# Designed miniproteins, single chains, continued (3): the designs that were tried, part 59

Each design is a single chain, and the fold is of that chain. pLDDT is the mean over its residues in the fold that is shown.

## One batch from the design tools (miniprotein)

Design m10022
Fold by ESMFold2-Fast:
Formats: C-alpha cells, sequence, structure tokens
Structure m10022 (fold): chain A 86 residues (1-86)
C-alpha cells in the first residue's frame, strides 16, 4: 500500500539519520560550517519531499510526527552553526 511505502521510506531515513547527524556535528566541531549547512539543507529537502508524499497518501499522524521530530533536530543543528559563526 502507499502507507506501507511511506513507512518503509521513513524507517530507512530514520535508520541513517542518527549517523548523518553525527557527521554534521563532526563538521561543526571541525569548523566546516558551510559543508554542515549544505548537508542540513539537503536533509531538509529530503524531509520536505517525504512530507509531501505522506500528505498525498494521507499517512497516519504518527508518521508525520516522526518526520517533524527529525526536522526539529536539523533546525537545532542549523542554529548551532549560526551561533558558532558569530
Amino acid sequence: SDQARAQELLDTFERDFKGFKKEIEKLIEEGKYDLALKAIEHAKQVLEQLQAYLEKVNAPESLLKRLEEMREELEELEERVKKAKE
């Protein structure tokens, strides 16, 4: 079903997200702020595409909530880069 595909896509992204977040944090620690921002922007674009798909297939609110939590984590990383560049 469309909802099963949405679940599989989200599960796949979530599995990789923790590792991706650690790599962004490493870029920040190394002062590679522009690379960190580019990586965050790319991840946000992927989440935006997933959001559009979830809405199209009328996915359960639980999947939308999981997606929103990942978006919030990316926004926290973006704010960290912004503060580090000041």
Scores: mean pLDDT 83

Design m10023
Fold by ESMFold2-Fast:
Structure m10023 (fold): chain A 76 residues (1-76)
Amino acid sequence: DEKIKELEEKAKEKEEEAERYREEARKKAEELKASPKDIKKINRLTGEALRKIGESVDALLEAKRLKEEAEKLKKE
């Protein structure tokens, strides 16, 4: 029971981490919209947003793995 709870708490932390990365990417996209004439800034913000999206996906995959581990323990 305690081990299942720990895995679920870690999964929740990873989901929250993914949401933070997604929010950061959203803010970069808003900055991008505010700077349509600055090609260097556009390129930088686009790269930063894509990196944050990648970090969000990685965190969600880890959260899914932790949830699957918790579910396996519940079924035993």
Scores: mean pLDDT 81

Design m10024
Fold by ESMFold2-Fast:
Structure m10024 (fold): chain A 74 residues (1-74)
Amino acid sequence: LREEIERVLERLREEYPDDKLVQMGIELLEKLLEDPEDEITEGMALLIIGVLRAIGDDEAAELLREALELIRRL
């Protein structure tokens, strides 16, 4: 499960290396992976996903959402 999460985050880093919002989302999910009970960090990650969808970056938003769902299964 952790390896699966790391795979999704690595793909995001590879595909969106210069995207500041995606990078912020990755950092929030990495923090959430270390503290899965942090509801504030989870809320911030959901906000970044929502912003990415609003600006039309749907693929990056979906990959971040996939990683978040995997973290929730821990």
Scores: mean pLDDT 81

Design m10025
Fold by ESMFold2-Fast:
Structure m10025 (fold): chain A 77 residues (1-77)
Amino acid sequence: MVHVGVHAKTEEEAIEAGRQVGLLAARTGKDVEVTFSAEMSEDQVKLMQKVAEETAAEYARRHPELKAGKVTAFKEK
């Protein structure tokens, strides 16, 4: 399992964070736990998770021999 902290202030930053997290899970095959800043909105967290899941799924379609890790997100306090 890999732990990653995310602090996104804009939708664009949340999308980019989602892509990086999704690629990390897909490339390593390890579960990724994301701790996000208490300042992030629920919409930003959901957007990040959706992008991460879509990115990992796209990578898995191109590399069916690889097992992608699972992404889980937790709010920091």
Scores: mean pLDDT 74

Design m10026
Fold by ESMFold2-Fast:
Structure m10026 (fold): chain A 95 residues (1-95)
Amino acid sequence: SDLKKALGQASRDALDQVIQDYYDRQIVPSGLELLRDYLKQRLLKWRDVLTEQGKLTPEQKELIDKAIKALDEGNFVEGSKYSNEFTKLVQDILK
């Protein structure tokens, strides 16, 4: 679907942006730092795609906000959990 393609592109753009930022800053991230920053950027870009298409729900927004807060606080387990719950909700809309 067009939404599925847009979300896939947003995921690629998020990864490219994070890798480019580390490259420009001449920093080699740990695997956890790279994954954290990728998850945050993916959540933000998916939020923007869903908002533009009028498909962002209050529940999705709450999960994004909770995931980003947890990741910013270094709570990777909770951040990953909320990110995964958000992803499942979006995948269910694509059926």
Scores: mean pLDDT 87

Design m10027
Fold by ESMFold2-Fast:
Structure m10027 (fold): chain A 72 residues (1-72)
Amino acid sequence: SAQVAALQAQAAAARAQADQLLDEMYATEARMRAEGASPEEIEKKRKELADQAGELFAQAARLEAQAKALAA
């Protein structure tokens, strides 16, 4: 159904966004170090990105579960 397809697409998008945030963490750390950011600032940014990625993975799992329930 269109609803199942939409939920699956949203779940895939959320996972892709989470993966991108994690991939960008190392680039962000390197950039912040080059800009003279403190270890505390870098750690804060790292935690913010990790927390956001975690929320997106949780959202994706919920959307996948909803899609599975509707497809049954």
Scores: mean pLDDT 87

Design m10028
Fold by ESMFold2-Fast:
Structure m10028 (fold): chain A 60 residues (1-60)
Amino acid sequence: ATTVLSELSDYEKSIALAMVSTLLSLNADAAISAIKKNLSTASSAEQKIGTAVLSLLSSK
């Protein structure tokens, strides 16, 4: 998790943390599945943020 986060800008980190907070309040399992499904069609920036979100969700 830490290594992935160190590659993000402050703006990208803020987005990743906001997404984690929002998704955990809804349903973590559904959120993880949705991110993984959409990651293959996402832009490079979205893939970076999505990977960081998945890493944060997985690290507990």
Scores: mean pLDDT 68

Design m10029
Fold by ESMFold2-Fast:
Order: C-alpha cells, then sequence, then structure tokens
Structure m10029 (fold): chain A 64 residues (1-64)
C-alpha cells in the first residue's frame, strides 16, 4: 500500500515538474526573464505544495 502511494506521488511530481517548466516558458514570453526567474525561484515551494496535494489525494484513495 505505501509503495503504491509512493509511486503515485513520484508520477505526480514528474508531471508537475514538467508543467512548471512549461509555465516558466509562458511567463518568460509574456512578462520577460525577470518574472520567469522569480517564478523559478519559487519552484521548490510550488513543487512542495503540489506534492502535498498529490499525497492527500493518494491517502483518500487508500482510505477507500
Amino acid sequence: MEEEIERLVEKAREGLEKNIEKDIEKIKKRFGEKSAKAYREMEPEIIEALRRMAEAIARLIERR
């Protein structure tokens, strides 16, 4: 059970990292490199928040 939750968290993290990279590219095009740099500096906090959300979802599935 825990191994399955871990696998779901890893997959979610990989997908979220990919989406963050795309968001950075969009921000760079629209608002310039300074805004993209600021967003990238926030990336660890964003990933952590999204990882916690994925973990909560996995726990909800586990409780069923």
Scores: mean pLDDT 70

Design m10030
Fold by ESMFold2-Fast:
Structure m10030 (fold): chain A 56 residues (1-56)
Amino acid sequence: SPLEEQARAAEAQFQALRAQAAEAEKTDVSRSHELDRQAVRALALYGRYRAEVAAA
């Protein structure tokens, strides 16, 4: 379903952003913080899509 696809995409983006933030922390702490904020937003979207799938 489109919601399941969006949930998987959001989860993948969350994981990718977390990995990027960890690498960025070694050289650019400000960039790492920005990537962590983006990861939190991706995680929130994942949770919303999963809740919509469960409600359907």
Scores: mean pLDDT 85

Design m10031
Fold by ESMFold2-Fast:
Structure m10031 (fold): chain A 82 residues (1-82)
Amino acid sequence: SKELSDKLISEALSHKNQLISDLNNQANQFNQAAAAKGNATSPEEAKKLAEEAGKKQQEAQTQITDANNESHSIQARLYFDS
């Protein structure tokens, strides 16, 4: 049914939003750890932590975009199958 498909899309988007929240929190923790260890951590290690945090944020944004695109695709298919 259309209602069931809408529910699955909503659940997928909620999951992706939660994943983004988790990844942003993890990225923030990496940035805080790099700052806290600034005096003991090599410049190279601090840079790697910052780059990893940035990559995680980009991956989360890509996953939201993919979830939105899939939701639109499913809705279009259901509309034509109706």
Scores: mean pLDDT 64

Design m10032
Fold by ESMFold2-Fast:
Structure m10032 (fold): chain A 64 residues (1-64)
Amino acid sequence: MSEEEIRDFVLSLTPEQKEKLKRLLVERGLVTEGQAKEMTDEDLVNILMTLSQEEQKELLAEVK
């Protein structure tokens, strides 16, 4: 997915969905709990952009 598509996805999330995404990132070992609590929308975009296209699609499906 493009950075634009990932950014649009993150910005479309409710606060509850953003918390769910942060929990999924912690469960996958991509960030610590402390890091997740302080993550901005830009930090979420940047982390998602480091993932494979398959992992990006999986996370997008799980957050909905």
Scores: mean pLDDT 83

Design m10033
Fold by ESMFold2-Fast:
Structure m10033 (fold): chain A 91 residues (1-91)
Amino acid sequence: SREEVLKEATAVLRGLQAGFEGMEPAADRTPGSTYIREGSRVGAAMANAAAKIEDEEEREAFLERVTAEARELASRNPVEEAARAIVAAIE
């Protein structure tokens, strides 16, 4: 089920979050580095969560839903807050 798939994806995301928290962002040297860093984090989280979904239809539905939610959050919140909320929503 989508619930089981999302639970599996959560374990991957927790691993990624721990890795990102342990790393100092070299991107701080580049203008827009925060945007690039947060965008890369969200993209990686979505891609890794989707890769855990073996059923093609469920994978597509997951990506469509998360992308729509991400766009809505980003339209109402600063990039860093939106990125954290999106990653948390994938759980």
Scores: mean pLDDT 58

Design m10034
Fold by ESMFold2-Fast:
Structure m10034 (fold): chain A 76 residues (1-76)
Amino acid sequence: MEEAERVRALGESGDPEHVDELVELLKTSTDPRVVAAAAGALIRIKDPRAIEPLKELLHSENPQARVAARYVLEKL
């Protein structure tokens, strides 16, 4: 709950320095709300810095991370 709200705020800031944190949250989070918030934030920021880390996430053991990474890459 609180984490997903914090993650949404990172996307609303538009600051590309948050891209690495958002990608890490897609990789490590087990909360689908956090994963959805991080994916949305990455789409809002639209920083090409996210492209390479997101391609790596397509090979993640976390199926939510793989689906979210593919979705974000399709929007970038």
Scores: mean pLDDT 78

Design m10035
Fold by ESMFold2-Fast:
Structure m10035 (fold): chain A 65 residues (1-65)
Amino acid sequence: SEVEEEKEFLLKAAELLDERGDHAGSDVARKVAELEDEEQALKMARAIRSHLSVQHPELVKEIEA
């Protein structure tokens, strides 16, 4: 499902953010991935993906590779 795909993206993003020293960003991504409200999780995941695409386009590309 789209929600499952976006949660998987967030978990991969969290791991890469931790590796880069962005522990706060990693924590936010993990918390959103753990949301039980699928609609809210999807909205927040999309917002995080959009933000990362602007600030760290290479990180998003690495996850999608």
Scores: mean pLDDT 83

Design m10036
Fold by ESMFold2-Fast:
Structure m10036 (fold): chain A 68 residues (1-68)
Amino acid sequence: SAELEALARELARRLVESGLASEESARTAMDLILAGDVTVARVIAKEAAEAGDPETAALARRIVELLE
């Protein structure tokens, strides 16, 4: 869906900007999320929360809700 694509793209951008992922890793995560891999989104939500990035964690949780 257009909403899922937009959210996945924003998540990838935030992961690179916050230093949580390289551009390559963020691209891979985006592609997996767009393929329906909810586990990738859940892992990112946990890692972002543990890193003290609540906005990125909330975005990843919203993606989880859309995929479930």
Scores: mean pLDDT 87

Design m10037
Fold by ESMFold2-Fast:
Structure m10037 (fold): chain A 75 residues (1-75)
Amino acid sequence: KYTLSDEEIEEARKILEDVEKREQANYDKILASATPEQKKAIEKERKKRDEFYRITHSDLLKQLAEREAAEAAAA
């Protein structure tokens, strides 16, 4: 199991935030012209993709969560 540096953790967090922002903007664009039924289908696919991402990056996400918990405990 690899351990990330503070700089790597901050960089990963920024990348994840940027990806989420871009994905949200892309979905908003698609949703603007979608029917309620299409919106539900898009949300379902989005959730599946998010779950796959969490599974694939579980070690990274665990390290981010452990770091946040350690920082909260230290403060």
Scores: mean pLDDT 72

Design m10038
Fold by ESMFold2-Fast:
Structure m10038 (fold): chain A 61 residues (1-61)
Amino acid sequence: SAAEEEKRARVIGAAAVLLPSSESVAAVEQAVADGWDTLAGFGRVPGVGPEILARLAPYIE
């Protein structure tokens, strides 16, 4: 849906601005590609640690 597409774009865009490494951004892109839409789901993806989750929390929920 448009809302889901906007949410995914928002999360990836926030990751590109807020995360300092391309590897961290790629991990977030993988979480989105895997279909995760919750903080708990994102935290299952290798490379998505607590610091990344804390920075992206306002954009993931």
Scores: mean pLDDT 79

Design m10039
Fold by ESMFold2-Fast:
Structure m10039 (fold): chain A 77 residues (1-77)
Amino acid sequence: SVVTATLTIRTSSAEAADRVEEQLRSQPLVTSVERVSPTVLRADVEAPDGEALAELLRQVSSLPGVTEVVADDVRVR
């Protein structure tokens, strides 16, 4: 079983969003990254369990320039 989720990530600036997008694309649990607006990113995630998802959320929330991270459509498959 795996846990899937969609993350909405808000950043303080377009420049911060550029750096955050690069960091998200380097994350092994991130399956896709989309730039929704100059300062907002959407990422699809597939994690082995809820603890791994929680750790990813903690890591992303701690990135410079990230102001908010919301996890939606969380499903166990």
Scores: mean pLDDT 87

Design m10040
Fold by ESMFold2-Fast:
Structure m10040 (fold): chain A 88 residues (1-88)
Amino acid sequence: SMAEKKEKRREAVLLEAEVTLLIMKGYLLIKTKAPKEELEKVIEQLEKKIAELKALAKANSDDPDIVASLNNTIKVAKEFIEEVKKKL
């Protein structure tokens, strides 16, 4: 139904926004030289969100636009985690 498609797209946008906010928080923690433990918490939260993004992409495999958007967010989140790990 159109209502189900709208809700799935809304869920994707919200999850993508949560990932973006976590990445922004991570950059702020790096800039302010926060304790290593705070960065490790952000990485752990991002890894959990990547799993949620992967599950949502699989559940919406019939919507190529949603899948492409979710996969791009996964790529950006993974690149951020690798960048942070190099600094730890």
Scores: mean pLDDT 87

Design m10041
Fold by ESMFold2-Fast:
Structure m10041 (fold): chain A 108 residues (1-108)
Amino acid sequence: SEALEEIRELAPLLADEDPEVREEALEKIIEILNKHKDDKEFLKEAQRIIAEGLTEPLKERGLEKMEEILKLIEEYKDKMSEKVYNTLYNAVEIAAGGLIIEEAVRRA
């Protein structure tokens, strides 16, 4: 899917140091997800791709960046459906959860 490939390219930009880059990336992702808001399989795959795309940026920039991303998503909540909001929110939490598990395993 061309749309899923575009999401893959945009996902890491959600953790960019430039607020304008983050905002533009989120707006584009929201537009794509809104067009597919009734496609359960598309949203499930998009959630996975976004989580994967955020894993390395969050590892490098830390959990404070996760909080900034979640705050930005919350600010855009009125521009998306509940399903799209849940897809984005869950993707960020999955990426952060993976990072926490990796650190726990390294300390064991």
Scores: mean pLDDT 82

Design m10042
Fold by ESMFold2-Fast:
Structure m10042 (fold): chain A 90 residues (1-90)
Amino acid sequence: HMMRQKALESLEKGVKEAQKYLDEKTVDPKRYVTAFSQALASVLQGVVDAVGYGMEMPDALREAAKMMKEKGYDKIADFLLDLARRIEAL
């Protein structure tokens, strides 16, 4: 369906933008935290956009987590899965 395709495209865009920040190598704590925050914000914006196209929030978070894990970003994937569980408990 076209709307599901738009939701998945939004998640892919957010994940792709996050990858730019996560691929930045730094030993500076301030730069590390800033890059991580931007990466997380990019993924979550993709999730919000996907929900705007009719995807349920926990499903959008799990799809984003799957995409992040496939790219090797396991820690962010685990965070997104935890957030999905917390949203389902509301």
Scores: mean pLDDT 82

Design m10043
Fold by ESMFold2-Fast:
Structure m10043 (fold): chain A 74 residues (1-74)
Amino acid sequence: SAEIRARLEEVLELIEAGDYEGARRLLLEMVERYPTPATLRLAQAAMHLMLAGVPIEEMRRRLEDMLARLEAAA
């Protein structure tokens, strides 16, 4: 959805700025506002990629691909 995509973009902007606590907080707010299995999986994937230290551009591509697949499967 447009709302989930906008939230994901905000998360990625915070990660790029080095605000990992802000990114984590937005991921939790996203799950609370849109409590679906798809949103939870997307948030879990984002947290995993943050902890793994994946470059921001690769993280963006992987999360956008995951979002597209989850939306297509719903």
Scores: mean pLDDT 79

Design m10044
Fold by ESMFold2-Fast:
Structure m10044 (fold): chain A 100 residues (1-100)
Amino acid sequence: SKKEKLSELAKQLRSLGTPEAVKAAIEITEVIHELKLAERYISEGTPEGKKMAQVEIKEAKEEIKRLHEISKNLSPEGRQLAQEAIDIAEEGLKELEKKV
């Protein structure tokens, strides 16, 4: 799944052992958490759930922006991992936005 791929990319970034790669992994982990919360809130089928899902989607977008900034300071390998994570996360967010 997209979340499993994101989790694997975060693990690979942590294994690079640099402070910036660890920061990137933390941002990816936060995005995973917010995608899971958005899906859960959507599944509740309530107006409140829809509003909470929109909050989580907004938070995930802000974390993707932070990941973009962090990626500028990564090694070439780190930048490639971060970019793959950004692409997967943005696709996941687009799918969720269609459901809210």
Scores: mean pLDDT 89

Design m10045
Fold by ESMFold2-Fast:
Structure m10045 (fold): chain A 77 residues (1-77)
Amino acid sequence: SSLDQLELAAALTLSLLREASEEQIAEAAKKAGVSEPQLKALLELSQRDRVELEDLVAVFGEDPAPLVAFARALQAL
């Protein structure tokens, strides 16, 4: 399902964000079309011990595509 893909893409993206520099994060977000509010929310979620599916849906809806694109962009840097 798209929700399962969202959760998997988010787990990968959050892991990559914790290892990436501020410059890498900004470039990857721009390349993936992640908005400033979405990036801010995702960085806040990256600082939590646990992220719930409802927190992800609030930021990205039920569309995993932006997170998949963001993870791909982060891995390419």
Scores: mean pLDDT 81

Design m10046
Fold by ESMFold2-Fast:
Structure m10046 (fold): chain A 68 residues (1-68)
Amino acid sequence: EEREREARRNMARTHAKGYGADSLADEIAEAAYRGLPAVRSFLEKAREQGNDAAAKAAEDVIAMLERA
């Protein structure tokens, strides 16, 4: 499933940039590659910082990763 992990990483980076969270694009991409717990931690951090764009991108990535 390495191709799927790479796809998730690329998807997360694209979503972050699409929402204007360019400064956190690498962090969310790496979190997506590591898996759901890492993305959830990123979402919590984004929400605490009030970064709505990053939080929205993380929510979308979490929805994708929850697909078993």
Scores: mean pLDDT 72

Design m10047
Fold by ESMFold2-Fast:
Structure m10047 (fold): chain A 80 residues (1-80)
Amino acid sequence: MKEVEELLKKAEEYIKKGEELLKDPEKALEGAQYIYDGGMYYLKAGELMSEKPEAEKYRELGLKLLEEALEIAREYAEKQ
């Protein structure tokens, strides 16, 4: 239980930090990294929740955040 709560808290903190960094175009890659790490924390929390309906929600959120972060990083690399 505590482990899941810590992972969800970390996910929220990393996502918020990533969103703040993404407001600065020069920090887009750093922001994407934080969003990616936040998504990984959501995926891990979902795995630990087992068969609960919330587990699928967090796995879906995590995957979407990973895809978004990778897309931001790809666009940044293409324009450099």
Scores: mean pLDDT 82

Design m10048
Fold by ESMFold2-Fast:
Structure m10048 (fold): chain A 75 residues (1-75)
Amino acid sequence: KKEEIQKFYQAVVEAVRLIEKATSDEEFDKAKQEFLKRAEKTLSPEIVEKLKEYIDKLRQAKREGKPIVIEPVEF
């Protein structure tokens, strides 16, 4: 449904902002855990798993000095 896609992209934008604000790995992991707990209340488990994978890829790209690219997700 359009609602699920819209909520997913809103969650991705929030996750990117949280990742950008984190200055250490410990701070990042804590922010990620709190964010995912909130996402579980509004998104389906399948979408939460895709979001978790996206966050991990974005963090890895930042560590490698690569551009952060958000790829389209198929539902």
Scores: mean pLDDT 70

Design m10049
Fold by ESMFold2-Fast:
Structure m10049 (fold): chain A 90 residues (1-90)
Amino acid sequence: MEKSKQLILDEARKFGRKVGEEAARKGLSLEEAVKRAEEIVPYILETFPQIGRELGLPPLDRETTLETLEEAKKVAVKTAKETYEKLKKE
């Protein structure tokens, strides 16, 4: 559980950073960067069942899945905002 959660959060940070960098370089708004970062949720939903199967983990219960997705969304959005603002100041 903890290792799978950590991997998901690390992926959310990478996703948010890429989204923030792309939005800043393309001259998009902060709101657009946030919307793009929120797409981490469908990304995890598509990839997580495959990762769980490879690790020999049973499917996560709905509550744990929703909690992890909510945290991943917050991490991706926060990272995208921080990356976007930093690049806009440089």
Scores: mean pLDDT 75

Design m10050
Fold by ESMFold2-Fast:
Structure m10050 (fold): chain A 70 residues (1-70)
Amino acid sequence: GSRALSALADLLEYFKDDAEISAKLKEALELARQGKLEEAIEILREVKKTVSGEASKVIENAIKAIEEEL
């Protein structure tokens, strides 16, 4: 839904300077556009393992927003 797409767009802006994370977030966004929200969340969980601090919290907040649409 709209919330999942908005959360993923915000993550893409936050991580715009990280080419590897941006590529993974674009994969998650395409899955979310197809309604595959659980698969999109799995990608976000994997990305979260590669970051720490505020970046990890930003991803966790996005996961929670997407889970509200499941």
Scores: mean pLDDT 85

Design m10051
Fold by ESMFold2-Fast:
Structure m10051 (fold): chain A 75 residues (1-75)
Amino acid sequence: MTTEEAKQEGEEALKEAEEKKSEPDGPEFMRRLAEEFRRRAAELARQGGSAGAVVVYHETARQLEELAKEKEEEL
């Protein structure tokens, strides 16, 4: 996986999270996505994959968690 592919996946995930943030399950959806991206980042790092892709996955997971937290704090 390339860094560009990881960025594309991250952008799509963040867009979906943004669209679902108004839903009651939005924060739960965002946390599940964040966990999935962290798991993928760890697996890529273990296999010696692209360092850029690993970083992008971690950044995407962090942003998803921040979105979930912001939504919960609004409630």
Scores: mean pLDDT 78

Design m10052
Fold by ESMFold2-Fast:
Structure m10052 (fold): chain A 106 residues (1-106)
Amino acid sequence: SALEAELQALLAEADALLARARAATTPAQVAAVLDGIADLLVRLEAALRRATTPAQLALLRQALERLRDAAMAALRVPAASKENRLRAIGLILRAIGLLEDLRLRE
């Protein structure tokens, strides 16, 4: 389906953000990763409202888990600023909230 193709693309973007979070060594790099996570969470929340099939829900779960992991990796960067860490915590909680919404629909 068109939505499955969209979700596969969003999952690939989530995987790229996780890799970037793990490679980040500066506060500016952490901020850029967090901006990407925030944007992708908005897009995944919109996709969750459109998802109807088990395959679509599985791709959403995978993408949300990757973004949770990316935000957790960003939080653990030694060079991360206090602002980076607070944003990362907020994004982790948002990803967990969407994962719980998803679980209730399955």
Scores: mean pLDDT 91

Design m10053
Fold by ESMFold2-Fast:
Structure m10053 (fold): chain A 78 residues (1-78)
Amino acid sequence: SLAARAAELRARQRELDARFEKSGTMDKEELLEAIRLGEEAARLAIEQGRAEGADPALIERAEAELPKIVEEALAAVE
């Protein structure tokens, strides 16, 4: 279910946050995983919006914007 996927993503984000709290830093692999989790969370939010009858134009805009946001986040890591 969408709710179960959301719970799993939150648990994984919490694990990354805990690792950062211990070291005070994030290595490149941890940053890339954080970006990937953010992308998965955004895709899940789009799926939930579509299932709940959100405006199709808003859904299409979100789907079009997501790749750009991900590319910008990846560029910031490099």
Scores: mean pLDDT 80

Design m10054
Fold by ESMFold2-Fast:
Structure m10054 (fold): chain A 65 residues (1-65)
Amino acid sequence: MEEVKELLMKEFDLSEETAEKIASKVKESGMALYFYMIEELKLPEELAEKIVKLLIEKGYMPVRN
């Protein structure tokens, strides 16, 4: 999802590759995305929490069609 990728790059200064990987997981639960960011992407816990919170507040999580 391009909008999520652009938002993450702008708000958290993430690389395009990292933002795209996170955007691909926004259809997962917030808990699943949080653990993916920490365990697989090796992001700091505080950054992962801020990302999940922002995506929920913006209505991208959970992603419902």
Scores: mean pLDDT 76

Design m10055
Fold by ESMFold2-Fast:
Structure m10055 (fold): chain A 57 residues (1-57)
Amino acid sequence: MERQELTEEAAREATKLTNKELEEEGKTDAPSEVIGEKVTKKTKELLKKREEEELKE
């Protein structure tokens, strides 16, 4: 339940962050496959950070 909610939020945040990075780097023409891999990687990182923050409480 909570795990899935965090995953969905992390995925949305990862997508926004990836788009921002690509815009700043001028790499908006990157292949969709590369973008997808970056989003997946960031989603996993955000999930770990959010779980660690939750456990700190």
Scores: mean pLDDT 72

Design m10056
Fold by ESMFold2-Fast:
Structure m10056 (fold): chain A 59 residues (1-59)
Amino acid sequence: TVRDVLLASGVPEAAAEAAADALATRRAQGEPLDEAVIRRLLLESGVPEALARRAAAAL
C-alpha cells in the first residue's frame, strides 16, 4: 500500500497516514497521480523533502 511504501522510505507514521489519506482522496476524485503531484502532496502532509523525493520515485 502507499502507507507501507512511505514507512519503508523512512517517513514518520503520522505523516505517512496523512499522505496516504490525501493520495487516496485525490485518486477517488479521478485525478491522475504523477510523481510531481505525489511529491507535492507528501510535502504538504509534513514529509521532509528528501524523503518525499525518494517515496514519490518509489510509488
Scores: mean pLDDT 79

Design m10057
Fold by ESMFold2-Fast:
Parts: structure tokens; C-alpha cells; sequence
Structure m10057 (fold): chain A 70 residues (1-70)
């Protein structure tokens, strides 16, 4: 369901927030980047994209973001 996709997405987002805290990179710039990834993911959900695709796209952007942090 849409609710299950959102719940899984939020769990993955929490992992990114924990990583930022562990790396001491809870900056305004990183917060804005995380927000953009969230907004793009919500747009996919609102457009009715399959949950598997939504989660895969989020994971891809999250991995790219993690690489930028290092």
C-alpha cells in the first residue's frame, strides 16, 4: 500500500539521518540535500510509481548522497 511504501521510505531516511549524526555532518546544506531527496521521493509516490521503484530510486539517491558526505 501507499502507507507501507511511505513507512519503509521513512525508515531508510532515518538511516541517513543517523549517518549524518555519526559523521558530525548535520549541516544546513546536508539538511537541504536530504530534504530534496525526500521531496523527489514523495513526488514519485504521489505519481503512483510502484513501491519497488520508489524505494530503489531513494536508495540510489541515498547512496550518491553518502558518497558526497565522504
Amino acid sequence: SKEEIIKEFYKLEEEIQKLLEEKNKMTEENGKKAQKIREDTIKLIENGEPGEKVIAEYKKKAEEFKEEIE
Scores: mean pLDDT 77

Design m10058
Fold by ESMFold2-Fast:
Structure m10058 (fold): chain A 87 residues (1-87)
Amino acid sequence: SSEVLAELRALLDELEALRAAGAVSRESVQTALKRFRAIAARLPPELRAAALASLDEIEGRLQAGEDPRTVARALITHLQLLIRDLE
């Protein structure tokens, strides 16, 4: 839906702004992952499974102690790919 696409774009823009400001933290990435999970639940079934798999991978990397900036870059990439699939 247009609402889901707008929310994904808003999340992408917010994460890119945090990266540009040097303000990426573990907390900011955790918040972004929670927002992505809420958005992913409202995707069509064919896209939802792939989005949730990407989310689980990224959450796992953060839980394993990977640098939040590296995790944020991975999240941005997955959001960009999902947005392309919805356009």
Scores: mean pLDDT 86

